# Designed miniproteins, single chains: the designs that were tried, part 105

Each design is a single chain, and the fold is of that chain. pLDDT is the mean over its residues in the fold that is shown.

## One batch from the design tools (miniprotein)

Design m3886
Fold by ESMFold2-Fast:
Structure m3886 (fold): chain A 86 residues (1-86)
Amino acid sequence: MKELEEVLRLIIEAIKAYEAGDKEKAIELLEEAARRAREAGPAAEPVAELAEEARRALEAGDDRKFAVYTTAAALEAIGLLVDLEL
């Protein structure tokens, strides 16, 4: 649970960094989120993959895909934290 809470925090911080115009910081935070999600175990692998997709989208300048993948990563992490499966 603690690792997933940290992953969600990192995703939220990445979104805040992006909104502040700091794309480099957002990329760093998403890379850390993916790393921490993998450390949390196999159930969190979808969160890691979505965070990596968001990072790749941001590196490519695709702001729309960044929004989609960060939202999906946050929702997946929340689902794992609060037993939301629907």
Scores: mean pLDDT 83

Design m3887
Fold by ESMFold2-Fast:
Structure m3887 (fold): chain A 56 residues (1-56)
Amino acid sequence: SKEEEMDRVVAGAVAAIRAGVDLDLLLRLLEKELKELGFTEEEIQEALERVRAAAA
């Protein structure tokens, strides 16, 4: 499902943050990837906020 796809992508991004990847770079790459996968702007912004919350 789209929800499961999003959860997998977000989990990977959170793991990258925990491994020391730059947050701003990761968010830019994640936004591009999610657009390529056909997610809506609302879904993309929700995913980016989930990753930001994990980085706080």
Scores: mean pLDDT 83

Design m3888
Fold by ESMFold2-Fast:
Structure m3888 (fold): chain A 99 residues (1-99)
Amino acid sequence: SATRIAGLALRAIGLLEEAERLIEEGRLEEALELLEEALEIIRELAKLDPELALRLAERLLELARRLKERAEEAGDEESAERAEEIIERAEELIAELRE
């Protein structure tokens, strides 16, 4: 399923790139939705290509941490809490993939 791996990877990369742009623009709620969608795609990718999924999960974790920092600076407690949930889920996936 090389075609399926490529399709999932391209979709996840596109979502992460758009999420980074939205974080920079302060559009945190929209960025959260894209990070949540990317995490679901990365979990599917992990069953097919765990090494690629690990790299994408690490990038997602980096972006989720940046989003949390931006939300805390803005006083957006709801977005900060949602970002923390994504951070925890991404850290769990990374730990599983490193076993």
Scores: mean pLDDT 91

Design m3889
Fold by ESMFold2-Fast:
Structure m3889 (fold): chain A 75 residues (1-75)
Amino acid sequence: SKSEEELLKEAEELKQEGNELFKQGKYSEAIDKYNEALDILEKLPEKSEEAIRLSEVISVNVLKAAVNLVTAHTD
């Protein structure tokens, strides 16, 4: 089993990958990476303040990507 620090690092790396995709306008792909990060954080046996904060930031980014995805098809 991975340590909390290793899982937190993986979630941060997935968030960064999602952010890169978001910057490229690839909102669906960004949401996929953000959800992978959230799945890791939700499986932590204890929620540190850092894990809670990271989860909140990623959840907001999912919402932003979803809004952009819905509006991206308009002229």
Scores: mean pLDDT 81

Design m3891
Fold by ESMFold2-Fast:
Structure m3891 (fold): chain A 73 residues (1-73)
Amino acid sequence: MSPEELVAAARERLAAARTDAERLAVLREFASALAAAGVSPEEIARLLRELVEEHDLGPTVRRVVEAIVEVLR
């Protein structure tokens, strides 16, 4: 699956997510899928932050995403 297809799938799943736990599961799966596809940690960080901004996700989700980004280094 291309990175563009992964972004589209993540957007759809985030729109359907009802809880922060579900949103975090989508973002974790997305990060793992990008890493498996050979996307750099730097690019994964950018895409995760873009999705968080686009969907206006709350501070708890933002904090965990930054922790995921740090672990990718």
Scores: mean pLDDT 79

Design m3892
Fold by ESMFold2-Fast:
Structure m3892 (fold): chain A 75 residues (1-75)
Amino acid sequence: SSSKEMQSMIDKSTSLEKKGIEAAKKGDIKSGQDYYNELVKLSEESKSKGLNIAASTSEKNAKKVKDAIDEAKKK
């Protein structure tokens, strides 16, 4: 069902956000950027499937990872 697919995409989004933020906090900018790119792709995939809540979640999570990377780069 679309609801099950949406939940799967949201769960993946949450996992990628956690990993991306952790990588950024450790100064692993390359891994952080890779997780950010995966979140952007997940957002676009979710949007193409009409899974608007999952798409919005991945977009917000991508921004959180980007903000963490930008903060890590300042140090």
Scores: mean pLDDT 86

Design m3893
Fold by ESMFold2-Fast:
Structure m3893 (fold): chain A 83 residues (1-83)
Amino acid sequence: MSKKEKIARLIAAGAIAAMSDTPEGAKVARELFEEAVKLAKENKDYDTLKEIADIARKMAEESTNPVVREELKKVADEIEKEL
Protein backbone atom coordinates (compact mmCIF):
# COMPACT_ATOMS: atom_id res chain seq x y z
CA MET A 1 0.00 0.00 0.00
CA SER A 2 1.38 3.44 -0.91
CA LYS A 3 1.84 6.03 1.87
CA LYS A 4 -0.72 8.33 0.19
CA GLU A 5 -3.23 5.46 -0.07
CA LYS A 6 -2.70 4.64 3.63
CA ILE A 7 -3.29 8.31 4.60
CA ALA A 8 -6.51 8.42 2.52
CA ARG A 9 -7.80 5.22 4.17
CA LEU A 10 -7.00 6.56 7.67
CA ILE A 11 -8.89 9.80 6.91
CA ALA A 12 -11.90 7.87 5.58
CA ALA A 13 -11.91 5.51 8.59
CA GLY A 14 -11.60 8.47 10.99
CA ALA A 15 -14.56 10.24 9.36
CA ILE A 16 -16.67 7.05 9.57
CA ALA A 17 -15.76 6.63 13.27
CA ALA A 18 -16.68 10.30 13.92
CA MET A 19 -20.06 9.82 12.18
CA SER A 20 -21.05 7.35 14.94
CA ASP A 21 -21.47 10.49 17.14
CA THR A 22 -20.38 8.55 20.25
CA PRO A 23 -17.51 9.27 22.67
CA GLU A 24 -15.95 5.91 21.75
CA GLY A 25 -16.22 6.71 18.03
CA ALA A 26 -14.71 10.17 18.59
CA LYS A 27 -11.73 8.60 20.39
CA VAL A 28 -11.18 6.16 17.49
CA ALA A 29 -11.54 9.06 15.00
CA ARG A 30 -8.92 11.09 16.93
CA GLU A 31 -6.44 8.17 16.89
CA LEU A 32 -6.98 7.59 13.15
CA PHE A 33 -6.69 11.32 12.31
CA GLU A 34 -3.51 11.58 14.46
CA GLU A 35 -1.94 8.68 12.53
CA ALA A 36 -2.91 10.33 9.20
CA VAL A 37 -1.41 13.64 10.46
CA LYS A 38 1.85 11.87 11.38
CA LEU A 39 2.14 10.32 7.90
CA ALA A 40 1.20 13.60 6.14
CA LYS A 41 3.91 15.45 8.13
CA GLU A 42 6.51 12.83 7.11
CA ASN A 43 5.49 13.53 3.47
CA LYS A 44 5.49 17.35 4.06
CA ASP A 45 1.92 17.22 2.69
CA TYR A 46 0.44 20.38 4.21
CA ASP A 47 -2.60 20.26 1.89
CA THR A 48 -3.55 16.90 3.47
CA LEU A 49 -2.98 18.34 6.97
CA LYS A 50 -5.43 21.15 6.15
CA GLU A 51 -7.93 18.60 4.74
CA ILE A 52 -7.80 16.54 7.98
CA ALA A 53 -8.30 19.71 10.08
CA ASP A 54 -11.25 20.79 7.90
CA ILE A 55 -12.90 17.34 8.16
CA ALA A 56 -12.44 17.21 11.97
CA ARG A 57 -13.84 20.76 12.31
CA LYS A 58 -16.88 19.96 10.12
CA MET A 59 -17.57 16.72 12.03
CA ALA A 60 -17.36 18.64 15.34
CA GLU A 61 -19.83 21.27 14.06
CA GLU A 62 -22.28 18.59 12.81
CA SER A 63 -22.09 16.48 16.00
CA THR A 64 -25.06 16.46 18.39
CA ASN A 65 -22.94 15.05 21.26
CA PRO A 66 -20.99 17.66 23.31
CA VAL A 67 -18.21 15.15 24.18
CA VAL A 68 -17.76 14.25 20.50
CA ARG A 69 -17.74 17.97 19.55
CA GLU A 70 -15.03 18.76 22.12
CA GLU A 71 -12.82 15.80 21.09
CA LEU A 72 -13.01 16.56 17.34
CA LYS A 73 -12.54 20.32 17.91
CA LYS A 74 -9.32 19.55 19.83
CA VAL A 75 -8.06 17.48 16.87
CA ALA A 76 -8.79 20.33 14.42
CA ASP A 77 -7.22 22.94 16.76
CA GLU A 78 -4.02 20.87 17.18
CA ILE A 79 -3.57 20.41 13.41
CA GLU A 80 -4.33 24.11 12.67
CA LYS A 81 -1.54 25.17 15.09
CA GLU A 82 0.91 23.39 12.75
CA LEU A 83 -0.34 25.13 9.58
Scores: mean pLDDT 83

Design m3894
Fold by ESMFold2-Fast:
Structure m3894 (fold): chain A 56 residues (1-56)
Amino acid sequence: SSEIARLESAARVAEEQARYNQRLGDETGSETSRRMAKQAEELAEKYRRKAEELAA
């Protein structure tokens, strides 16, 4: 369905943002970047879980 595809796409974007901010945090020591990476990881997991529920 269109909604599942949207959620999967959103999860991929959030995963990419998490990787970017994790690298930035590791390179610069930025606590803000580390926190943003964690938030993006949690958001990606929520999107994936919602897509899984809708696919069931």
Scores: mean pLDDT 88

Design m3895
Fold by ESMFold2-Fast:
Structure m3895 (fold): chain A 60 residues (1-60)
Amino acid sequence: SEEARKLYSQSESLYSAADIWRMVGDDDASEALLKRSEELRKKAIEIAEKEGDKELAEEI
């Protein structure tokens, strides 16, 4: 769950960064960061589910 939580935190940081880039009008940079955020989020869910941490998987 520690690995899953780290990936989730990184995903949230990238999502926030993507929102900032969108606000300044750089849609390409925003979309690239959103894609990376989604990839990390999916990895975090897979690790949480593999470890049997259903509560964390639902939180993500």
Scores: mean pLDDT 82

Design m3896
Fold by ESMFold2-Fast:
Structure m3896 (fold): chain A 89 residues (1-89)
Amino acid sequence: EIDEKIKKYEEEIKKDPNNWQAWLNLALAYFNKGEYDKAIEYLKKAFEIAGPDNPVVVLAAAVMIAVLKNQGKYEQAEKLRKAIDEVAA
């Protein structure tokens, strides 16, 4: 279940707050729940820790944007793109 995965990733973050993979996994879990604001928040945290050029986080962000566009959710896609631009600046 998504909620069980969220709990697991929250526990990983408690053990190591610098574990960008746990923050990224938390972002993906909330994205899959349709909670895009939380997904963007945790994705920004993953970028903050891993750096703006981390290829795994960059690819995940690009895929999330593509999924939102394919679903016609252009406002959410643009919000996510802007959040990534803010971290890269």
Scores: mean pLDDT 82

Design m3897
Fold by ESMFold2-Fast:
Structure m3897 (fold): chain A 105 residues (1-105)
Amino acid sequence: AAEAAEAARRAGEAAAEAGILAARAGGRLETARAAGAAVGGIGAAFGAEVAARRGDAAGAAAEAEAALAAAEAALEAAASEEAREAGRRALEAGREAAEAGRRAA
């Protein structure tokens, strides 16, 4: 349970970073979409931390899925190579966290 929650927290942080980098490299409209992905990643990381404190394996798995969705949105908004690389890393972290959540359930 703790391992799945930690993986979800890291995935949320990676998605937030990817969203921030995508926001820096985009035009005004792309920046708004990337900012949404960054907020989603932050929310998933916070939610995973709350799930960890409560021993909530199902909650951690749900936050891992939210982090994965935020990573996908950040990658779609990415206009620079740096943002695309961050998005790809966030996707991998999100997939690993979702898999860990499924095994912990």
Scores: mean pLDDT 78

Design m3898
Fold by ESMFold2-Fast:
Structure m3898 (fold): chain A 68 residues (1-68)
Amino acid sequence: SKEQLQRDVNLVTATALEMTGILLDTDDPDEARKQIEELYKEAMERISNPELKKLLERIYKKALEQIK
């Protein structure tokens, strides 16, 4: 439904912002990686839309690239 899609969009947006916050707030690459991985796994369990899952996977991979 449109309501389900909006919830998935909001979750991807919130997750991306939280990942950005982790990257800005910590100088420990191992801790940043751990927090970003946990956030990604939690969000992937809640998203239903396959295109938004692919988008979140791309965001996650880009976030990991910023750590190293």
Scores: mean pLDDT 87

Design m3899
Fold by ESMFold2-Fast:
Structure m3899 (fold): chain A 57 residues (1-57)
Amino acid sequence: SLKEGLMALHLQDAGLSAEEARRLARELVARLGPAADTMPLSELAALTDEVARRVLG
């Protein structure tokens, strides 16, 4: 989906590999469910930044 792709790109920009970013973005979309489609892009970016910080240390 569009938002899944945007989250994956944001995670790659944070330092994850393309493969890890795509996997993690899919997991995030699955956990958010319908909320992923209605969540503002700024909130999705903040969430992906938080996840990237936890993963990368």
Scores: mean pLDDT 79

Design m3900
Fold by ESMFold2-Fast:
Structure m3900 (fold): chain A 97 residues (1-97)
Amino acid sequence: MSKLEKLLEEILDVGSRAASIATFDQEIEVAVVEIKAAVTLVALRNNPELDKKISDETLKKVEELIEKARKAVEQGNVDEAIRYLKEAIDLINKAIS
């Protein structure tokens, strides 16, 4: 499994955890992040060369954002978790485009 594939799966895991404690008003924002991550994961599985487009520095930044999102979920701060997850997936999508 590539590092990028692992990070996309971690975004989906943290997103799912955020959704479990989200209000109904927050569920749409969580769903948008999860859809973006799932679409990118499918694209990566169909085109593994996309993994080569993302730098180790960018992967490290994404990993740090996911960790911040995980801590936000643990603190019950869904809005902060959504913000970090959105930044993480947007950073990935920008790097592979």
Scores: mean pLDDT 87

Design m3901
Fold by ESMFold2-Fast:
Structure m3901 (fold): chain A 83 residues (1-83)
Amino acid sequence: MLKEIEELTKKAVEALEAGDFEKAREYLEKADKLILEAPEEDKPRAQALAALTQARLAELLLGDAELAAKLRAAAEAMLAELA
C-alpha cells in the first residue's frame, strides 16, 4: 500500500510538470483514498508524500510559492522524523 501511494504521488507530480492538471488530480484522489485505508503506522509517511505533491500543486496550479514552501518544509520535516 505505501509503495502504491508513493507511485501515485510520483505520477501526480509528473502529470503536474507536464501540465496535465486533470490527470494529476485523479492520481491525488487515488492516493488520498489509499492513505485513508492505510495502516496507522504508514499514515504519517503517506501524508508526508501527499504533502510534497500538494506543495508542487500549489506552486504550479495556484502560483502560491509561499504556500508551496510551507507545505514542502512540513512534509520534509515529517519525512525526517520517520527516517
Scores: mean pLDDT 75

Design m3902
Fold by ESMFold2-Fast:
Structure m3902 (fold): chain A 66 residues (1-66)
Amino acid sequence: MKYSIIRERAEEIAKEAVEAGLITEEEAKELVEKVKKGDEEAAKKLLELSIELGVMKLVEAVEKVT
């Protein structure tokens, strides 16, 4: 299934994105609802946010040791 792992982790990804300041709580709620309804654009947005969160964590780790 397309983006099945993103749909399973939609709430987790959205929560982390809000905590990181990437999206608002309202945007997170809307994205999770759309993904659960099979909206592929919402799933793509969550995938992008998941990648950005991973990059941010790597940058933060490097900055802490340098």
Scores: mean pLDDT 75

Design m3903
Fold by ESMFold2-Fast:
Structure m3903 (fold): chain A 88 residues (1-88)
Amino acid sequence: MLEDVERYAELLKSWGLHIEALRVLAEGYERLGDKEKAAQAYTELGKIYFKRGDYEKAREYFQKAIDLDPNNEEAKKLLKEVEEKMKE
């Protein structure tokens, strides 16, 4: 099951569907109970939306990462940064 999720994500990435690939990985890892890998994938999704100026989606993904892995210092730092941007 995990290998199937990773294989599908790799296929999406090969088609240039980077966001879709990360979403498949994040949801797949979450469903399979790999909270650390799911949090990493959600953090990467948040970074993409942050770069695009979609601060609301970035905040949601960073929050999901923290909810899954409370020790994810990168997601915590990025959540604070996006919240500061939303106030500007």
Scores: mean pLDDT 82

Design m3904
Fold by ESMFold2-Fast:
Structure m3904 (fold): chain A 83 residues (1-83)
Amino acid sequence: KPEVIARGELPGAEEDAQRLARIAGEMAVNMDDPEKVAELSREAREAFRRLREKAGVPADQIVVGGKPTKLDEPIVVTVRLAP
């Protein structure tokens, strides 16, 4: 059962980080349903767009990191400002 960890490192982005972590977790448990994965992928892109607008910084300076390599590894979603 994959563990999902959300970390918000931008002021006010903790809620958006948790939303993205939930989407990642739902994608992991619905890997056998390609339509569900596609819907969750669209939701993730919308959440990322909202985060960029909410942060009030140039869009190219916001980084959302989190790459699951294997199903048995924890999924870590981190939202941070680019250096």
Scores: mean pLDDT 59

Design m3905
Fold by ESMFold2-Fast:
Structure m3905 (fold): chain A 66 residues (1-66)
Amino acid sequence: SLLEEAERLGREAEEALEAGELERARRLAAEAARLYLEAVYPSLPDTEKVREMKKKLLEEIERLLK
């Protein structure tokens, strides 16, 4: 499932962070966040407005992860 894949990527991001691979950890964390967003909001209507809101939220999450 998307949630399980997001959890796996989150764990890989943590391992990369512990190994000092900051860029890899950041990318893995961003991908995990994207999959979590898709898993949590799959029931929302697929309108342009909803897609734009999901994109903006993901961009904010990626910004917070640096």
Scores: mean pLDDT 72

Design m3906
Fold by ESMFold2-Fast:
Structure m3906 (fold): chain A 57 residues (1-57)
Amino acid sequence: SMKVEKLKEAVRKFIEENPNASLKEVVDFAIKQGKKLGLSDSFARTLAIILYQEYKK
């Protein structure tokens, strides 16, 4: 969905602009942005964890 793609783009950009951000900081950012898009905290958290792990491989 377009809302999910917007959240993915925002989270990826946050990780790229904040390379030293902890997983907690990325999750907190994703939850905050997800709320603006009407997405659940659980969904935003799961997405943040997946994207964070992809960038740290």
Scores: mean pLDDT 87

Design m3907
Fold by ESMFold2-Fast:
Structure m3907 (fold): chain A 64 residues (1-64)
Amino acid sequence: SEVEELVETFRNSEDEAERRRAFFRLAELGDPAAIEPLREIAADESMPAEVRRGAGRVLARLER
C-alpha cells in the first residue's frame, strides 16, 4: 500500500528530501494503518533521534 511504501521510505531512505516528502504525505493521508508502524519507529532506540521525532509528530497528527 502507499502507507507501507511511505513508512519504508521514512525508515530507510538516506535522502533527507525523500524522508521529508514521506513525512508530509503520511500526515496528509491520515491513514490509521500508519499508526502501528510509526509507533514501532518512535520506540526503536536504534533509529536516529530525528527519525523517531518525525514518527512521533506524524503519530500526534493521526491520533490527534
Scores: mean pLDDT 78

Design m3908
Fold by ESMFold2-Fast:
Structure m3908 (fold): chain A 62 residues (1-62)
Amino acid sequence: GGEKIGEAALKAAEEGNAAAVAAASWELRQMGVGDPELARRGVEAARAGNAREGGELAKKAA
């Protein structure tokens, strides 16, 4: 589960929307799906302004 959220995070990353990437990664963590460590790293990368890395981590977490 969470594949659509991971896909949305990757799309947001391609658009440079770090806030949307952080929100999607946080949602994956709250749902308790996928890899929580990768989702956590996705939130941290996006909040640091690394939208692409954050989106890729969120996609892998899902």
Scores: mean pLDDT 76

Design m3909
Fold by ESMFold2-Fast:
Parts: sequence; structure tokens; C-alpha cells
Structure m3909 (fold): chain A 90 residues (1-90)
Amino acid sequence: SKEEKIKELKKEIEELKKKIEELKKKIEELEEKLKELMEKLKEAGDDIQEITRIIGEILRIIGEIFDLELEIEKIKKKIKEIEEEIKKLE
């Protein structure tokens, strides 16, 4: 029935929203790690090997944050599509 389909779609939206919250938490953890690495970079002085290592890790984390933000955007688009499908079902 339409009611059963709407119920399933609403449940899917709730699961997708939960996934967004989990991804946001991962981004927050990576942002904290990025802050710590920026502080370590400041303290590295003239140690070129340590500077290179820290910069490499900073760039890796920035890439991970970017990928997670893209995944959140894709999930948000999917939620919007499901919300539009619910609207069509009335």
C-alpha cells in the first residue's frame, strides 16, 4: 500500500540522517587532529623531516575531510529525492 511505502521511505530517511551524523562526528575528530598537527608543525622549527611528515599527514586529513563532506552531500541529495517521492505518494 501507499502507507507502507511511505513508512519504509521515512525509515530510510532516518537511517540516512543517522549516517550523516556519524560522518559529521568523523569530520570533527579529523578537525581536532588537524588542529593538533598544526600546533606540532609550529613547534617543529628547522626539522625538515618532521615538517615534511606533518605536512603529509595534514594533506591526508584534509583529503579525508573533503571525501567525507562529499559523501554527506550525496546522502543529503538522496534524502531530498526520497522526500520528493513521499510527496508524490501523498
Scores: mean pLDDT 89

Design m3910
Fold by ESMFold2-Fast:
Structure m3910 (fold): chain A 110 residues (1-110)
Amino acid sequence: SGGERGLELVRQAEEDRLNKLADELKAMSPEEVKERIQKKVDEATKLSKNAKNQEERDKAGRVAGEASELATAAIRWADENKDSPEAVELRKFAEEALKKATEIFNKLNS
């Protein structure tokens, strides 16, 4: 059905975005990945605090969503490299970043 096909396309697009992010992160050092995640969380936090209208809230929500996707991709990367001390540290950092991004998103939708 059209509805089921639409849901499959959305899920495929989300998986494609996460796979692309994971491939980009594989080319980066763990330190560079942490910096990229932190900058995105900071941007979402700033936009959320300064949002005065619905357009600005929607923008803050999009950036929080991007931070969440980036943190999720970093967790996936860390799980593939779980025997590395750097991967364990990155995973904890990304889990905290994902929590912060989710809190920002939930606050914007409250």
Scores: mean pLDDT 80

Design m3911
Fold by ESMFold2-Fast:
Structure m3911 (fold): chain A 55 residues (1-55)
Amino acid sequence: ASLTITPTEDTIITLTKDATVTVTNPELQASATLNFNAGDTITLFKGFTATITYS
């Protein structure tokens, strides 16, 4: 299961479980995928899309 978020303002997301997160920059049409641990925080900038997949 995956959760997709595109914030209207800069947002800090705290992960509750280990997750793989794909962040897409809408201006560059580029994506980066990183692994995170439970308790990690992600700063997601306005207009960026994050797809969070919990393990």
Scores: mean pLDDT 81

Design m3912
Fold by ESMFold2-Fast:
Parts: C-alpha cells; sequence; structure tokens
Structure m3912 (fold): chain A 62 residues (1-62)
C-alpha cells in the first residue's frame, strides 16, 4: 500500500489514544481496538485480513 500522510498518521495516533483511554475505563477491550484498527487499514488500502499458518496478515484483495 501507499504510505500514510502526516495528517492520517496524526489522526490514527489520536484515535489510538482515545481507544487506550476507553480500554482503561473498561468501555472497550484491547482485542476490539486491534480489530477496529486492522479494519480501518484494510478498508483504506484495499486489503483483506487473512490467517496464514496461525499468523494474521493483511493481503491485497483479489
Amino acid sequence: GKPLSDEEIDFLKKLAEEYREKVARGEISPAEVAQKVADYLAEKYGLERKTINGVKVLVPKP
């Protein structure tokens, strides 16, 4: 995929900080945060999440 812009990186960093606070408050699990971030990146770069030999990877959609 293409690299993220500085604005997109800043947005994702702030989003991660917000989710970190929600996890600390018990509003969301760390696993759910990881799923949301992976989903956002997969959608943005046209990637799909796939499990290969027990390892979760992002691959281009066919």
Scores: mean pLDDT 68

Design m3913
Fold by ESMFold2-Fast:
Structure m3913 (fold): chain A 58 residues (1-58)
Amino acid sequence: EAEKLLEEGEKTKDALLYAKAGEIYYEQGNYEKALEAFKKADEISGSKKYTEYLKRRI
């Protein structure tokens, strides 16, 4: 579940786990949660590529 990936990403500081959670939320149509997860992924990775990816697809 996406929520479990968010929890694991917070514990490990792993941007890829947040990105995976964002992809799952996006596929479920929960764009607000997807954006939140991608923002966390960008913050950890020091980039904006995940949020830009979501914006381009919406």
Scores: mean pLDDT 76

Design m3914
Fold by ESMFold2-Fast:
Structure m3914 (fold): chain A 78 residues (1-78)
Amino acid sequence: MKHYEEGVAAAHQRKFEEAAEHFEKAYEETGSAVAALELGYALYQLGKYEEAIEWFEKAVELGFKEAEAKLEELKKEL
């Protein structure tokens, strides 16, 4: 997934807006739970907590059960 790899590179450089755009495109192309999870993390780093929660919920729906614990933490902080 080219967009996923570009998103990871952007996140490592702390370019979270660019990372979010790349992970969103990766999700649109693949429907990947991992892409949804990474998009949630990028949105969280940008302070977009409500959007981050929505993407963590989508990652859980797609079978990434480990995102469920992070989703519960974020919901308690809001």
Scores: mean pLDDT 79

Design m3915
Fold by ESMFold2-Fast:
Structure m3915 (fold): chain A 89 residues (1-89)
Amino acid sequence: SEEEKRYQEAVDKLVEILEKKYGPEVAKLFREGIEALRNGDEEKFDEILKKLEQLSPFAARVLRAIRILKEKQGLSFVEALEKVIDMLE
């Protein structure tokens, strides 16, 4: 679907930005964190966030921002991801 394409493009864009700045381990953990958020797996999200904070406090902050935006009224998950990309540019 068009929404699934937008989601995949947004995730890939964020992962690429973080990989270039902080390396592949941070990028991998970040992608896993986004998947945990999408699935509503709060326990896995918190575990990933804790590991990410040790490797890149900035990437952890970005992941927390996505969670906050996703929980806002009227914002879709894709819209939250796209909003964060705009903030990083």
Scores: mean pLDDT 84

Design m3917
Fold by ESMFold2-Fast:
Structure m3917 (fold): chain A 60 residues (1-60)
Amino acid sequence: SMDRRRREAEEHVKKGEEAFKKGDYDTAIDHYSEALRLDPDNEEARKGLLKAAGKKQESE
């Protein structure tokens, strides 16, 4: 889709992935959550959010 909201969601997914790679799980959660707010059907954002949240729990 070329819908603006879906494009913005993809940008947030990319930023979430970069934060996740750096071990910044809080920032990754924020970006994946924003991606899902913009595009609730974004499967990559949903999977990223679950993975980042799981890693944060393991790190505590």
Scores: mean pLDDT 84

Design m3918
Fold by ESMFold2-Fast:
Structure m3918 (fold): chain A 58 residues (1-58)
Amino acid sequence: MEEVEELLDKAIEAARQKNYKEGAEYFRKAADVYEKLGLTEQAENLREAAERLEKIGK
């Protein structure tokens, strides 16, 4: 899905710029798209990635 791929690219770019909170937000948006597609495991993996990223930005 193009929207998921774009959100993931934005999350990675934000993390590279040390905007960890914004990177986590993009991962959560990508997870929401996966959830709507019924890809619950992929969605949960991205939510975990977002949580880990937020911890780095502490």
Scores: mean pLDDT 80

Design m3919
Fold by ESMFold2-Fast:
Structure m3919 (fold): chain A 74 residues (1-74)
Amino acid sequence: SHLEEAEKILEEGKEKNIPIEELTEKVVEALEPLSETLAEAVREGMEAMARRGFPREEIADSVLALLEEEKKKL
């Protein structure tokens, strides 16, 4: 599942201290085949949180919560 792949990327990104810009690109790439609209929303959200100085872990947790809600719609 593309959602499960994106969740795995986020969890690994938190553990391995992957830079937020690289983490954002990997997550967006994983979500694009499922939904371009969702991938764009995730990119915009992650970039906005990073600009506002949110810690990487908080950004990743926010996206993980969003993906859990999206899984409930499927």
Scores: mean pLDDT 83

Design m3920
Fold by ESMFold2-Fast:
Structure m3920 (fold): chain A 99 residues (1-99)
Amino acid sequence: MQKEIDLALGLIEREIAKKLIEKGDYEGAIEMAERAVRLLEAADPKSPHLAEALNTLGKALFLNGDYERAIEAYERALEVDPSYEEARKNLEKAKEALE
């Protein structure tokens, strides 16, 4: 029962984070993406939904200039889904921004 609620709320907060990124509210996007990650991880730590939320968190952090935290988020996304091509490309871009 709790896992179903955590999944539903996590998916909603992930979509809010994506919309905040589109609006240029990167700090708001980070807050919502971090909440989405916590909820989705509590629901299922192996879910593709968690990998997508971690990728969204990484994008928000990258756009906010927090490159080291963005790298961490993308690496976590790839731990959940090693085949996540978008997260791998985003990770490479974030590492290049630090070099």
Scores: mean pLDDT 89

Design m3921
Fold by ESMFold2-Fast:
Structure m3921 (fold): chain A 66 residues (1-66)
Amino acid sequence: MEEAEKMIERIEKEAKSLKNPEDQKLVLDTIKKAREALEQGNEREAANYITAAALLVVGSKLDEEL
């Protein structure tokens, strides 16, 4: 739980550094869903949202380089 929260915080910080505002909003919305899943005790769903948010950050950064 605590480690998942730290991952969420890291992804939120990275999202705020994204150049594309639409991608930033999408990542932050996905992380909000991850937090909601953790509050409900659904660790697997939370992990899926954390993974999706991390991949969105990577994709957005790659688009910035191209």
Scores: mean pLDDT 81

